# Designed miniproteins, single chains, continued (2), part 40

Each design is a single chain, and the fold is of that chain. pLDDT is the mean over its residues in the fold that is shown.

## One batch from the design tools (miniprotein)

Design m5376
Fold by ESMFold2-Fast:
Structure m5376 (fold): chain A 95 residues (1-95)
Amino acid sequence: DEARKAAKELKEEVKKLLLEEGIPEEKAEKIAEAAEQSILAAYQLYLRGASPDEAVEEAVKATEEALKKYAPDASEEVKERLAKLVGEGVRRLLE
């Protein structure tokens, strides 16, 4: 299952990024889990006829909401890097 594999790989990349930025492991795991769910949801949205850009937008939005919930003091730089990572991950899956 390519979608599940991509989602798991993205989860590990997100967790690594957050840990490198000093976010505690418990919070990083929750945000990474949200990213995994968001890429799978974006893939389902794409299968229902959404454009790749729409799928990327939904995945990024969901992951940013998780970052705000679990790490509200995260810097703008962390938010931007996370958005890029998730967006690129979804685009790779949809190619």
Scores: mean pLDDT 85

Design m5377
Fold by ESMFold2-Fast:
Structure m5377 (fold): chain A 74 residues (1-74)
Amino acid sequence: MPSQEALQALNKAANEAVESLPPEDAKDARKLLEKTKEILEKNLEKAKKAGDSKSAKAYQEALELVQRALETLD
């Protein structure tokens, strides 16, 4: 089961993705998930550089969830 921190990180990244994408792309599940993945990867890099192991784990778990969702879309 994903952690609450991973779900929170995923929700924040997804909301940021919606805000950053054109409305047409924000309605496309694949494009939304790809942008969410990009944001989570950037956040993971920042957490690793800061030595924030808890945030890094949450972002890694959130990325696993996004990758699984993308696989479901084929």
Scores: mean pLDDT 82

Design m5378
Fold by ESMFold2-Fast:
Structure m5378 (fold): chain A 67 residues (1-67)
Amino acid sequence: SLDELIAQLSPELHEAARALVAAPAEEKDRLAGQILLRAPPEDFPHLAAILEQLGFRDAATFIAAVR
């Protein structure tokens, strides 16, 4: 579930990740980019899974484009 994936992120990202999940579609790319810029590399697998569940068509490509 999204809550389980968020719990696996660094604690400082939990609020930002919840905001991303709750955001309207037009804000999700911006918020996802902000989280990816702040996230340590060890959080990327969990962020990729969150992005996939939110409907990002290619989470790995999105992460590479931001970072």
Scores: mean pLDDT 78

Design m5379
Fold by ESMFold2-Fast:
Structure m5379 (fold): chain A 92 residues (1-92)
Amino acid sequence: MEEEKRRKEKIEKLEKVIKESREALEKYLAETKEFTPQEKLDIFLQEEGIKSIEELKEMLEAGKSAEEIKKIGDEKTPERIEKVKKKLKEVE
């Protein structure tokens, strides 16, 4: 029960961060009808950041340990860096 309580508290904090980040991004998107290449890159980076937090929440809900979560994050980091590099080339 102690572990479940701590996990629920962490999930609630992540849900709040996801909600606040999504609301900020939606507000930014609502203010602009046409995006520059730089703005498109910023939107992409914000969306990827939110997805990373969503994945962390899903792993916590699945009962993964902190060590397992860190390992999965470390394994995904190179792929995320490659996606950012590809997006940078597309917005040139």
Scores: mean pLDDT 73

Design m5380
Fold by ESMFold2-Fast:
Structure m5380 (fold): chain A 97 residues (1-97)
Amino acid sequence: MSPEETREALERALDEAGRVFAEKLKELAKEGRLSEEAAQEAEDAFRELVDAIKAGDLEKAQEAGRKLLELIEQHPEIREALLAADERLRELGDEIR
């Protein structure tokens, strides 16, 4: 496997995790369990985190991660979206093994 193929696989896994995270946030907002504003802020923070990781920008990744943690402290329901994203990453990891 080329370095490019490895990078593409990692980027696809991060994009898939981001998609699952966003979908779960939309479900929580639709159910009235999370405000639309909080859901949007969490989605934006996660997107910034993924983009920073893809760019190799550790400082921006840390800042985006901090924003996401602050949102989780205010809105614990966001943890359900993180768990869904984590489960998807684990499934992708198992497919590679």
Scores: mean pLDDT 80

Design m5381
Fold by ESMFold2-Fast:
Structure m5381 (fold): chain A 75 residues (1-75)
Amino acid sequence: SMAEERLARLEAEYKELIDKYKDLKAEDIEPEVLRRVLELLREKVRIYMEQGLIEPEKAEEILEELERQLEELAA
């Protein structure tokens, strides 16, 4: 259950970021923070795919969308 432990750590970090920035709009949040949230979501999706909890095609679609959002933050 190393994957469950990894997922729990990612979810804890995600919750901490959301709780810290929940009262701010995306435009008022530093790009580095938004990037970190997207990176945590991307890692979580990869773990779900590795565990067979999500269909590979659906995981790929979600990962492509997250990569698009990350590229927009880099611009």
Scores: mean pLDDT 75

Design m5382
Fold by ESMFold2-Fast:
Structure m5382 (fold): chain A 108 residues (1-108)
Amino acid sequence: ADPKLILELEIQAGILLIVSGVLLVTGDEEEKEVAKILAEIARLLQEIARLAREGRISDEQLEEAIRLAEEAIQVALDLLQGKISVEEAKKRLEEIARRLRELIERAR
């Protein structure tokens, strides 16, 4: 696996953890539920990065995970800016988490 792609994925996981932390401190109860999903996505990205270091994830799968991480970050930013509802954010983030879990299940 490309070390630069692994590093990018780890940075994206870190960004999601920061946004999750902000929502846990500043958010209402519904936004705190979104924070938990963001933290779960960050954990899944860290697991994918670990599997990639072990040679169990392809560069194509890493690029898919990076795109899913970018989507998760955008959903979080859109929620923080009031562009989407908590319900829409939860739906999109749960789908992203599902797709990341499928990536992990397909690991060698």
Scores: mean pLDDT 89

Design m5383
Fold by ESMFold2-Fast:
Structure m5383 (fold): chain A 94 residues (1-94)
Amino acid sequence: MTPRERLKRLLDEAIEFLEKYKEKHDGLRKQAYDTLIDSFRALKARLDAGADPEEVAREALHTLDVGIQVAEAFGDEELVEYFRRLKEEVERIL
């Protein structure tokens, strides 16, 4: 699997996980996770448009750091652990 294919798969998996995860929540918490999903979708769109996989991976790491902070603020430990694992996988693309 190329770095581009691997990163695309990780972004798709993150979007799918968050879409399912947000169904458990409402209000501001759901809106915060909707914003994270939009950020991952924007990164995927840039990757599909031919952006450099390493550049997109660096931006994904930043988005994941924000996601960890948001999940910690809401007490969503499962999501924090998921994002930390995903961050480790994205770092392997760089």
Scores: mean pLDDT 87

Design m5384
Fold by ESMFold2-Fast:
Structure m5384 (fold): chain A 77 residues (1-77)
Amino acid sequence: SAAARARRLASYAAAVALLEEQARYAIDHGNRGLLRQVREELERLRELLEAEFGDDPEAQALAARVTAIIEEIDRAL
């Protein structure tokens, strides 16, 4: 259902927000190990978004946000 799909996307959005906060924390503290771990989790999450939602515009917007966070991590590494 549309409601179930919306709840799934909201859960992914919450996971992205948590990983973004973890990335900022790791950058602020120079924790390269945590940055690499968060990067790997973001890559997996992007793959799951593509697999579950394909070309859905809301999922594509979330995947673009994940890509932006990964690029920020790569600049800090």
Scores: mean pLDDT 87

Design m5385
Fold by ESMFold2-Fast:
Structure m5385 (fold): chain A 80 residues (1-80)
Amino acid sequence: TLTDEAFAELLAAFRRYDRDGDGTLSAAELREFLRDLGLAEDLSPAEVEALLRRYDKDGDGTLDLPELVNLVIALLAERA
């Protein structure tokens, strides 16, 4: 689970990297987002792409906010 502070940081970063304002993140935007949250410092670009593919099961090539929240929770759980 995310704390209110972690969720606020996630939402702020999501809006920062959602440059098109479409409510989704591409693979490139996701990598910048995870780096900003300090979650991608130990992740290669290939690992970030693999995470996107895991959570983007509909195959649209992007993550919306609910999919992104699930991905971040999973990364935080692996680091605990």
Scores: mean pLDDT 72

Design m5386
Fold by ESMFold2-Fast:
Structure m5386 (fold): chain A 86 residues (1-86)
Amino acid sequence: MSKEELEELLEKVLSEVENEEDKELLRDLVKGLTLSEEGFERAYKLLKEALERLEKAKTAAEKAAVIAELLTRLTELQIEILEELS
């Protein structure tokens, strides 16, 4: 997978996010994760899964739930990677 494919996935996910602070947090989390090969691969998988769930979401509440879960999972992944580097 390429950096361009990750950026394309991120922009598609961000297009479904209404809150500008959540958009900025998603961009920052993904940027931090892409500093490692493991973080890049796992972030790509999480973004792809989130996009598939967003495409199936029928209500604004369902979309918001997907975004909230994605933010939580990316934050947990960032903590795990930082702990492994410590």
Scores: mean pLDDT 81

Design m5387
Fold by ESMFold2-Fast:
Structure m5387 (fold): chain A 69 residues (1-69)
Amino acid sequence: MSPEELFNEALKLLDGYVPKTEELERLLKEIAGGETRAEVFYRLAEVLEKEGEKELARKIREIGEKLEE
């Protein structure tokens, strides 16, 4: 899967998600702005897991792992 396809999959997963913290809002804006570095996806997944969004965090982490390949 291309980085662009992985990025679009992440945007689709995050569509309609309302961020509960300023850090989540900032990370979502970075991704929406076209950030494709795996590190940003791992950080987003970590914060999502901390906020109780375990399934969404898992899917975002998987996208980050694929972006490293």
Scores: mean pLDDT 77

Design m5388
Fold by ESMFold2-Fast:
Formats: C-alpha cells, structure tokens, sequence
Structure m5388 (fold): chain A 91 residues (1-91)
C-alpha cells in the first residue's frame, strides 16, 4: 500500500538533500514543499522504513533508526538539530 511521508522542521538545505537522496535511491518520490518540509510517496512497509533509515545513516545526513513498523526516528547532523520522525500516512 502506498503511503505519504512528511518531514518537517529541517533546514531548507537539509530538506533538499533528503528529497534528492530519496529520489536518487528510488525508495520514494519526494519533493520539497515550502521551507524545511519534505513530502514523499513510498510503500508503507517496514522494509521501506528500514531502507530509508539505512540511507540517512549511510549519507551522513542524520542518525536514524526504525521505531515500530513504519516510523523512522532521526536526528539531523547538518542544518538543524533535534529529534524528527517520519511516519507513513495512508493515501
């Protein structure tokens, strides 16, 4: 099932880097929506959440971990600080 991911409260630079990373990986169709917000469409699965967390960790953009089945917790390493969450919302 396709789900929507929303990331808010990151810097404009970090939002662009995350969107580019998700698009290049093929894990999600991502766009920057306004300042510091990323919206993405991806499969709402634990496997997708794990791959997104791994991608963020490997890129050096954030420290990320899967919390539950389809929730990714991350702490940005560049452009912003503080704990952020990515959750799948059904479309």
Amino acid sequence: MMGELVITGVSEELAKKIADLLNESGLAEAEVVGKGTVRATAEATKETAEKIADLLNESGLAEAEVVGDTVVKFVPKVGNSGIKYISFVPL
Scores: mean pLDDT 74

Design m5389
Fold by ESMFold2-Fast:
Structure m5389 (fold): chain A 67 residues (1-67)
Amino acid sequence: AALAEAEARGQAAMAKINAFIEENADLSDEERLEAFAKWLGIAVEQLGPVLKDNILEKAEEARKKKE
């Protein structure tokens, strides 16, 4: 139960993150990272390189989908 609940919470959080990225896909990469870090309540430098790359990749996919 606990593992399934943690997984469901993770999926819900990821859905919110994806929605935020899609809504803000038109922002510059720098502005998007800053907005996302602010939304999470952390500093941009705390996002780490892997998470930054994932955010930018998702945002580029959202841009291509919007075009």
Scores: mean pLDDT 69

Design m5390
Fold by ESMFold2-Fast:
Structure m5390 (fold): chain A 79 residues (1-79)
Amino acid sequence: VKEEIKKVYEEIKKKLTPEQQAALDRIYDTILKLYDEGKSFEEILREGARLAASLPDPELQDTAFYFLQKVADIINKAK
């Protein structure tokens, strides 16, 4: 699960500026921390969505929500 999330994040990161990468790093780190703490997938995705919605740039918000959709797919497949 974590390796799959990391691979998706790394692919998205390649298309971003360093500033945009820093913003996504925050979301990525938060998701992994909550996952390691044993939080529910609903709590993980809710917190991720809160952070994504706080981003000032609409294009970066779209990228962050795309990342969250991929995270949701990975978590849902893990049972």
Scores: mean pLDDT 78

Design m5391
Fold by ESMFold2-Fast:
Structure m5391 (fold): chain A 55 residues (1-55)
Amino acid sequence: SPLLERTRADLREAAATMSPEDFRAYADQLLADYRRHHPELVDAVQAAVDELLAA
């Protein structure tokens, strides 16, 4: 999905530029928005967030 690809790129940029605390807040808000509008993508977005938080 072009949306998922863009979201992964945005998450990588956010993780590189934000503090860990700001990144968690950003990711939580993004996931909340995806649960409402793109529930089919939530698992993929969550996995991308979890990978970045584990690094």
Scores: mean pLDDT 86

Design m5392
Fold by ESMFold2-Fast:
Formats: structure tokens, sequence, C-alpha cells
Structure m5392 (fold): chain A 82 residues (1-82)
């Protein structure tokens, strides 16, 4: 059993194909997979093999880039992401 997350990401990531490819590579380095991108919702759907992999990815690879109109965090990759 895996875990699926809708990752809310900053528009700078969504509109840059190179940053999206880097995000995909980082997700894959944690054993995960990118299932889809929704630019209108500013989300990237990712799946991890277990909750530990998902937690490590969020804690180690992501930083807060801003907030949406509902005050929810928007994420980007940390510059030092593995």
Amino acid sequence: SGITLDLRVDESVLNDPALLEKLKAVVESYGGEVLGVDKERRTVRVRFPDIEAAVRFVEEALEVAGYDENGRRLFRLRPDAP
C-alpha cells in the first residue's frame, strides 16, 4: 500500500519545464512517482511506496514559497534538495 499526495506548488515551478523535471527526479529519488500536474489547482499529484518516504520527501526536499488565496502553503524544491 502506498500514499498519494496532492502537492501544492508555486507557479514558478508549474510554469518551468526544467523545474518540473527536477521535481520529478527528486520525487523518484525518494521512491515516488509523479502521477499528474494540475496548473489551475497549482498541484502536482505524487505517489510514494509508504508514509515514511512521503514524510522524508516533504521534510527534506520542500520549502514554503508562498501562500494561496485561502492561506494554504505553496511549496517549491529546496536549493539543496537531494
Scores: mean pLDDT 84

Design m5393
Fold by ESMFold2-Fast:
Structure m5393 (fold): chain A 65 residues (1-65)
Amino acid sequence: SPAERRLEAALAMAEALTRDMYARGHSRENILAVIEAMADLMGLSPEQKAAMRARAAEVYERLEA
């Protein structure tokens, strides 16, 4: 569905932005704040925003390991 593709695109964006910001030395707190701001700008639901944030946190933890 269009909603499923929109969520998949948002999650891919969260992963790419997290990797890029991590490589540039940004903190976890700053990365998550930017991801949440992007979700708000995109007009995502609270559930979609939470999913995007969770994806960013997961990617950050993998990069720290």
Scores: mean pLDDT 88

Design m5394
Fold by ESMFold2-Fast:
Structure m5394 (fold): chain A 78 residues (1-78)
Amino acid sequence: SREDVVLHAAGTVTIAGLQFLVDVMQRNPSLRDQYLKDIAGEIDVLNDIAKELRARGDTAWADRIDAAVAEVKALVAQ
């Protein structure tokens, strides 16, 4: 549906922003704690998008977003 297309676009843009924050955090380790808060906020947005997609039956895209969140969590734990 058109709504699913909008949620796909929102998820894609939020994942790109999250990847940018991780890159900036890795380049600026003295600011890690500050960027971790921003990263946590973007993860919350992605969790909300994945939940809405799953409620609409778009499990494939919800799983894709959940996988991206898991990858970021693994990167920030290192």
Scores: mean pLDDT 85

Design m5395
Fold by ESMFold2-Fast:
Structure m5395 (fold): chain A 87 residues (1-87)
Amino acid sequence: MGGKGTVVEASSDRLEPGAVLTVRLENGKTITVRVTAAYVDESGNGVATGEAIGGDFPKGQLVGIGVPGSNGEVRVGDEVTVTVAPD
């Protein structure tokens, strides 16, 4: 399952292992993710993989986060893509 959302909380200004992000999805659900891996793609998009640790999703759920044009930075108010692996 995937969707768009907005960052409402960020523990760091970078997508890095250990960073915790809370995202509000367009469907009104929230997800809190601990980043486990992150990189910047060839187009300057921030890309992260993490685990859900709170919100409306099961704890331990694998999550992908994309932050377009961020060069690996993240801020409250950023528009992001969220991909949640199906169980």
Scores: mean pLDDT 82

Design m5396
Fold by ESMFold2-Fast:
Structure m5396 (fold): chain A 77 residues (1-77)
Amino acid sequence: APPSAAELYLAGRTLTHYIELSQSLPSEEAQALAEQYYRELEAEIARNGAPPRAEAEEALRRALELLEEERKRRAEE
């Protein structure tokens, strides 16, 4: 089965947060903070409900674009 809106949103938002953290922090530290962010966001979704699927898919799409830009940036440094 395809992932739920909650799963897509969690993945997208957490990946974006990880990429932003990884620009200034070591990978291990960035990963630990991103895992904390995931847990906090998961709790918020449990309280408030998941966003619409279109919004969740957009969040993941943006995260993947940021990941590609970060890969290019690091390759040029």
Scores: mean pLDDT 83

Design m5397
Fold by ESMFold2-Fast:
Parts: sequence; C-alpha cells; structure tokens
Structure m5397 (fold): chain A 65 residues (1-65)
Amino acid sequence: SDITDAVLDLAIATLKTTGDVVSVEEVDGKTVIKLKAKDAENKAALQKLGKTLEKEAGAEVTVLP
C-alpha cells in the first residue's frame, strides 16, 4: 500500500498523546513501535490503534503490560 513516512509520523505523534511510547525503531525498513499501557482499558485501546497502524502502514506495534 502507498503509505508515506508523513502518515507514520502523524500516527506516532497521536500514539504519544494517547499512551506511553517506549520506543520507535526502524528494522529492515519496517517501523517497530513499543507502547506501555497505563491500565487494562488503555491496553485495549492501544492494541486497536496498533492494529490500525499495522494494517494501514505495515508497522509492527507491541503493547507492553
């Protein structure tokens, strides 16, 4: 899919607002994002956001406990 780096940057900025971003790395041209959930409700919300990013931008998103 034709996803630009600008779209990824905006999505990462949004995630920083809605949760704790632990790391953002680039591995073999793929963006790998690790998030830390504040509670179980936030974990579910961050997992949904992560799935959207994975589907639309091909990023890998992991939500930590």
Scores: mean pLDDT 70

Design m5398
Fold by ESMFold2-Fast:
Structure m5398 (fold): chain A 61 residues (1-61)
Amino acid sequence: SEMEELIRRAGEALARRLGPEAGERGRRHLQAMYQLAKQTFGEAGVEELKKQVEEAVRYLE
């Protein structure tokens, strides 16, 4: 899915900038946020999270 690809890119960007432990923790945290957004707010929550993660990835890349 688009969100899973975005989480992967975010983890890689964090790993390049802050090291592999930061990348792994970032990926795990984003995956948990994604699951919570889906369960709590549905599609609207996922779209909002996606916008925030895309902005962060643009900053890190």
Scores: mean pLDDT 83

Design m5399
Fold by ESMFold2-Fast:
Structure m5399 (fold): chain A 73 residues (1-73)
Amino acid sequence: DSAELLKELVKKGIIVLQLLDANGNVLETRLVKDFEEIEEFMKSIPDPNYSLVLAGPLLSAEELKELLEKALK
C-alpha cells in the first residue's frame, strides 16, 4: 500500500518526491536524503506541466520555498 509506505518513509526522516503528470498520474517516485538531491531532481523535469509532490518530516513552508527557488535558477 503506497500510502502506508509513504507514512513509514516520512517517519524515518526520508523525503519522498513524486512526479505527477497534468492528470495526476504518478510518473516517478524518488527517495531523497538531502535537499541537494531535490534540486537535481527538479532540474531534470522535462515538462513544465508536470507537478512535484514533496512528503517529508517537519519541513516548513519557508524551507520548501527556498528549495523550489534554488532549483528554478
Scores: mean pLDDT 61

Design m5400
Fold by ESMFold2-Fast:
Structure m5400 (fold): chain A 78 residues (1-78)
Amino acid sequence: SMEELERLKEILLKAIDEGEAYLQSLLSDPSKQEQAKKLIELLKKYLKKIKDYLKKNFPDSPVAQETVKYIEEKIKEL
């Protein structure tokens, strides 16, 4: 349903924000650069999987299309 997709979008956006906050904390610490690199790779991997899933299963959903666009921008920023 559209309500389920909207709720999933909200959860995903919150998870991305928390992930980015954690990444920034790692990047600010010179001893954590390898951990930061690993987190970037994991974030890119899972964001790509979520994007691909939404494109395949909800190609005509405006909510899914907006979420995909947001994910693509976040992948570019990482």
Scores: mean pLDDT 86

Design m5401
Fold by ESMFold2-Fast:
Formats: C-alpha cells, structure tokens, sequence
Structure m5401 (fold): chain A 83 residues (1-83)
C-alpha cells in the first residue's frame, strides 16, 4: 500500500504516511468547516468532505482502485488536510 500511495502522492510532494494519518485523524465535518473558513463554496466543501469519507473507507478496506480515483481530487486541498 505505501509504495502505491507514494506513486500517487510524490508528484505533489506529499509524504504518504503523513497524508494517511491526517486523513484518518480528520472527520468529514472538520474538513468541511475548514474549507468554508477558507472561502470555498458550500458545494465544494461538501464534495471534498464526502471524498474524504470515501477515502477513509477505501483505506480501511484496502480498495486500491477507489483510493487511486479519490486521491487526485483531494490534492488541491492537501494543505487543509495536513493541518
């Protein structure tokens, strides 16, 4: 899993272990509120929160296909996720 995640996250200069930990530590509601505070639209905040929830489930189940589809959509918000 780590080598696979490294391939997805290395182009964005993100440590895979740090990213996984941050994703698992955050609730979808916390990410939604952080995005709203940074001026994102409610629709974008909701979509990112749902994507985070789906990524948490995919990481728990080891669904590599789903992980690969979700992560690219979360990369624009990496700084919010990693805080």
Amino acid sequence: MLAYLQALLSPANIDPELFIQAVLEKTPEEIKQALLEQGESPLVAEEVALALEELQEALESGDEEKIAKIIPGLLPYKDIILE
Scores: mean pLDDT 78

Design m5402
Fold by ESMFold2-Fast:
Structure m5402 (fold): chain A 79 residues (1-79)
Amino acid sequence: SKVYTHEELGKALGKLTKSGKLAEAAGASVEKADRAGAYAVARIQDAGKTTASADEAGELIAEVTGGDGKKVAEALDEA
């Protein structure tokens, strides 16, 4: 899977949110998916991580949306 800095992840998630692809992959509304993306970026920053994988970001987003983190990771890998 792709590896992102927290800034790169924020940009990738922002693009997926605007296209509706994040909401589709996460099985959530656009608003909830956007909040979940911000949560994922914040958790990575708070953990002191320099980078995170698409799989890690997908899992964090699934904590908020209740959807399938693997589908989110696949959407990030295609972006």
Scores: mean pLDDT 81

Design m5403
Fold by ESMFold2-Fast:
Structure m5403 (fold): chain A 88 residues (1-88)
Amino acid sequence: DIEAQERELLPGVEEAKKAPDNTIMRLETSSGEAGDVLVVKSLNFIASAPASLSREELIAAVERTAALALKAGAPKADLDAMIAAVRA
């Protein structure tokens, strides 16, 4: 269930706290409440990915998550800013 999936995120979240702030803080460039819902989903996807992900693979993963977020009504400008931040 969702709670079990959140438990799988706990090690990734703890490691993310030690990593450069680019992953969590960049996802926070979204417009607040919509961003919070989408940040959890994006973190789940990224945290489950292999540690050996290239920058290109990470960008592709973020772009796929952003496409789903756009269908859910998230602001395109905020999603474009998030992708641009990861691409830099």
Scores: mean pLDDT 46

Design m5404
Fold by ESMFold2-Fast:
Structure m5404 (fold): chain A 55 residues (1-55)
Amino acid sequence: TREARLARAERALLQLAGNVEAIARLTDDDIATLAATLGLSPETVREARRRLLAA
């Protein structure tokens, strides 16, 4: 499901960067690499980052 993919992307972003400040500093290339590693679309990872930054 979309929510399951977003939750996985959010968890991976937190594990990779450790905190919201570091997540905010990730480049589009970092996002694309993470998406490829997780088997997700880059847009899903960008949406997950947007949700984390808004929280």
Scores: mean pLDDT 81

Design m5405
Fold by ESMFold2-Fast:
Structure m5405 (fold): chain A 58 residues (1-58)
Amino acid sequence: GPLAAEIITQAKQAAEENGLSAEQIDQVLSCATNAVKTEADANKIAEKVVLCMIKSKS
């Protein structure tokens, strides 16, 4: 749906802006895609996406 597409687009843009490698970006996108599929609540999806970003950077 539109919300899932927006979250994935924002996650990709944020990862690119933070200088993540192509492999790290793929990991973030996979993680974000799983979050939008497994969570119904937008706040929980956002929390999981933030954790995906943090995990990729560390």
Scores: mean pLDDT 77

Design m5406
Fold by ESMFold2-Fast:
Structure m5406 (fold): chain A 100 residues (1-100)
Amino acid sequence: MTDVMKQAIEELNKLVKEILKKKIESPEEFREVLLELEARIKALGDKLGLSPAEVRGLLLDAAVKLVEYINDEEAKKLVAELLKISLSVLDKMLENMPDI
């Protein structure tokens, strides 16, 4: 693991913990929080010079951690829905720019 990737994982863990501390009252609010998390992970990847594959890995890790801690079926479904959308976009980028 590179020092940059280690820093990215530490920042990811902080972001996940911040989200878990928030009392989310609605599925709509939770969706907005997940979209913000996705945007922050992508921005972190850009700042640290991470590849699209590494950013994809961080998004997967964040989603898995959220699902493990939420213990709510509706929230788990929402995480899975947003993850599918995010992964589809990243997979399309990787297919179009494999040598970046």
Scores: mean pLDDT 68

Design m5407
Fold by ESMFold2-Fast:
Structure m5407 (fold): chain A 81 residues (1-81)
Amino acid sequence: AEEELERFGLAFGLAVEAARLSDPSSDVTPREAAERLGVSVGAVNEAVRIYKREYEELSKVVSPGTAEISAIFRTAMELYR
């Protein structure tokens, strides 16, 4: 229960950082995100790959803001599984 919440928290944190890294106005680097979350740069890059795929699919049917929030949630769920 508590360890599952911690795992979901990490997955959600990765999804949020993936969204930030996908925003061209953001100054965040993959290395900085990895250090902040205590994960590998590879894990951050994988989260970005999942986020971009989910965002592209969602942006075809909903507004950009809704696509961002929904893509973050879907990315977190995929990383948590």
Scores: mean pLDDT 82

Design m5408
Fold by ESMFold2-Fast:
Structure m5408 (fold): chain A 87 residues (1-87)
Amino acid sequence: MSIKEKVFELLEELIKEAEKLGDYEFAKKIRELKEQLEKDESTSEYEAALYALIAAHEAVKRYPENEKIRELYERALELLREARKAE
């Protein structure tokens, strides 16, 4: 699985968690981000991982006590680390 595929899975999990929390506006923003990254062939794996980290960080700021969101943030950090090594 590519780093981009892992990023898209992470963003999808963030969307589902936001929807579970009733935050449909935030879920919509993440979905729009995912769609833009999927359509833009110029987006590098590093850029995709960076956008995932920014989204996960915003989620942690909104829901600091949510264990799943914290886990997704840690995964986003690891994906960015992997993407830096790949370039």
Scores: mean pLDDT 85

Design m5409
Fold by ESMFold2-Fast:
Structure m5409 (fold): chain A 73 residues (1-73)
Amino acid sequence: ASEEEKNAARLRALAAAREALAPRAAELSTASEEEQLAAVREAVEAVKKTVSELEAAALDEMLEIDEKALAEA
């Protein structure tokens, strides 16, 4: 896959994850940081089951970045 295809897949994966989290946005704004991360993980895992391999890979990259940021904090 080209970088353009990967970028398009990332945008689609982000949109799908955002849609999954949108109904919970108000709830998550008052939730703990741990609860927010758990909700993101659940949404990502649910989306990965319904999207292409490229989109799933993009979501895995995002989770890796979040895990690294959490470990550094």
Scores: mean pLDDT 67

Design m5410
Fold by ESMFold2-Fast:
Parts: structure tokens; sequence; C-alpha cells
Structure m5410 (fold): chain A 78 residues (1-78)
């Protein structure tokens, strides 16, 4: 699922995989906001995408956060 792909990309810090999964998520969910995506629950413990990103080393957390903002802005002005 897209949630599984987002989780795997965040856990691995894979920027390209994360961008690809986000682009597909926004394509399937055109009304989703950046905040909606940050609040996506990724696991059975209720860990959100934002929490998962914040748990990464600072350089990777920053990179993934930047990609999320970029993909969201690209969605607004395709």
Amino acid sequence: SLLDELRAAVESGDVEAFREALERYFAENPNATEEDVRNLVLDEKGTTLEEAIRSLPSDKALALGEVLTEVYLEKLAP
C-alpha cells in the first residue's frame, strides 16, 4: 500500500522513494493538504508520518521535510 511505501521510505531515509510515494499519494488524494499527509498514521502504535520523520537523524529529517513541502507545492501549481 502507499502507506507501507511511505513508511519504508521514511525508515530508510530514501528521498527518491519518499518523493515517488508522495506524488502517487497526492495524485490519488487531490484534496489532501500537507498537514493531512504529516498526520497520516503509519503503524499500529499510531505513529504519524511527521513523528517518523522527526525520529530520523537531523539531516535526513530536514531532507524529507523539504521534499514533502516541494511535492505539496507542485500539486497546487501543476
Scores: mean pLDDT 82

Design m5411
Fold by ESMFold2-Fast:
Structure m5411 (fold): chain A 85 residues (1-85)
Amino acid sequence: SEEERRRQQAEEDNRLALVQKAVEMIARGGDPRAAARLFDAAGVPEAAEIAREYEENPELDPLEAAKKAAEAARKEKGFDVRVPE
């Protein structure tokens, strides 16, 4: 039904919002553990692994880490996620 479809779309929009928040968090040099949890909650495990890699190696460029995570999320679920700047 229309209402059921709208509910599913809202759930998908919420997952995209989690991914977007996680990508922005990494790009700003924020908490990579929190970003990984957001990616896991959104169902994008490859993006979550990139966040964990950033946690282990904080000397990595946060913008490049954010771009890789965004690319992984796009490949896994087709999320139209944007990297700041």
Scores: mean pLDDT 81

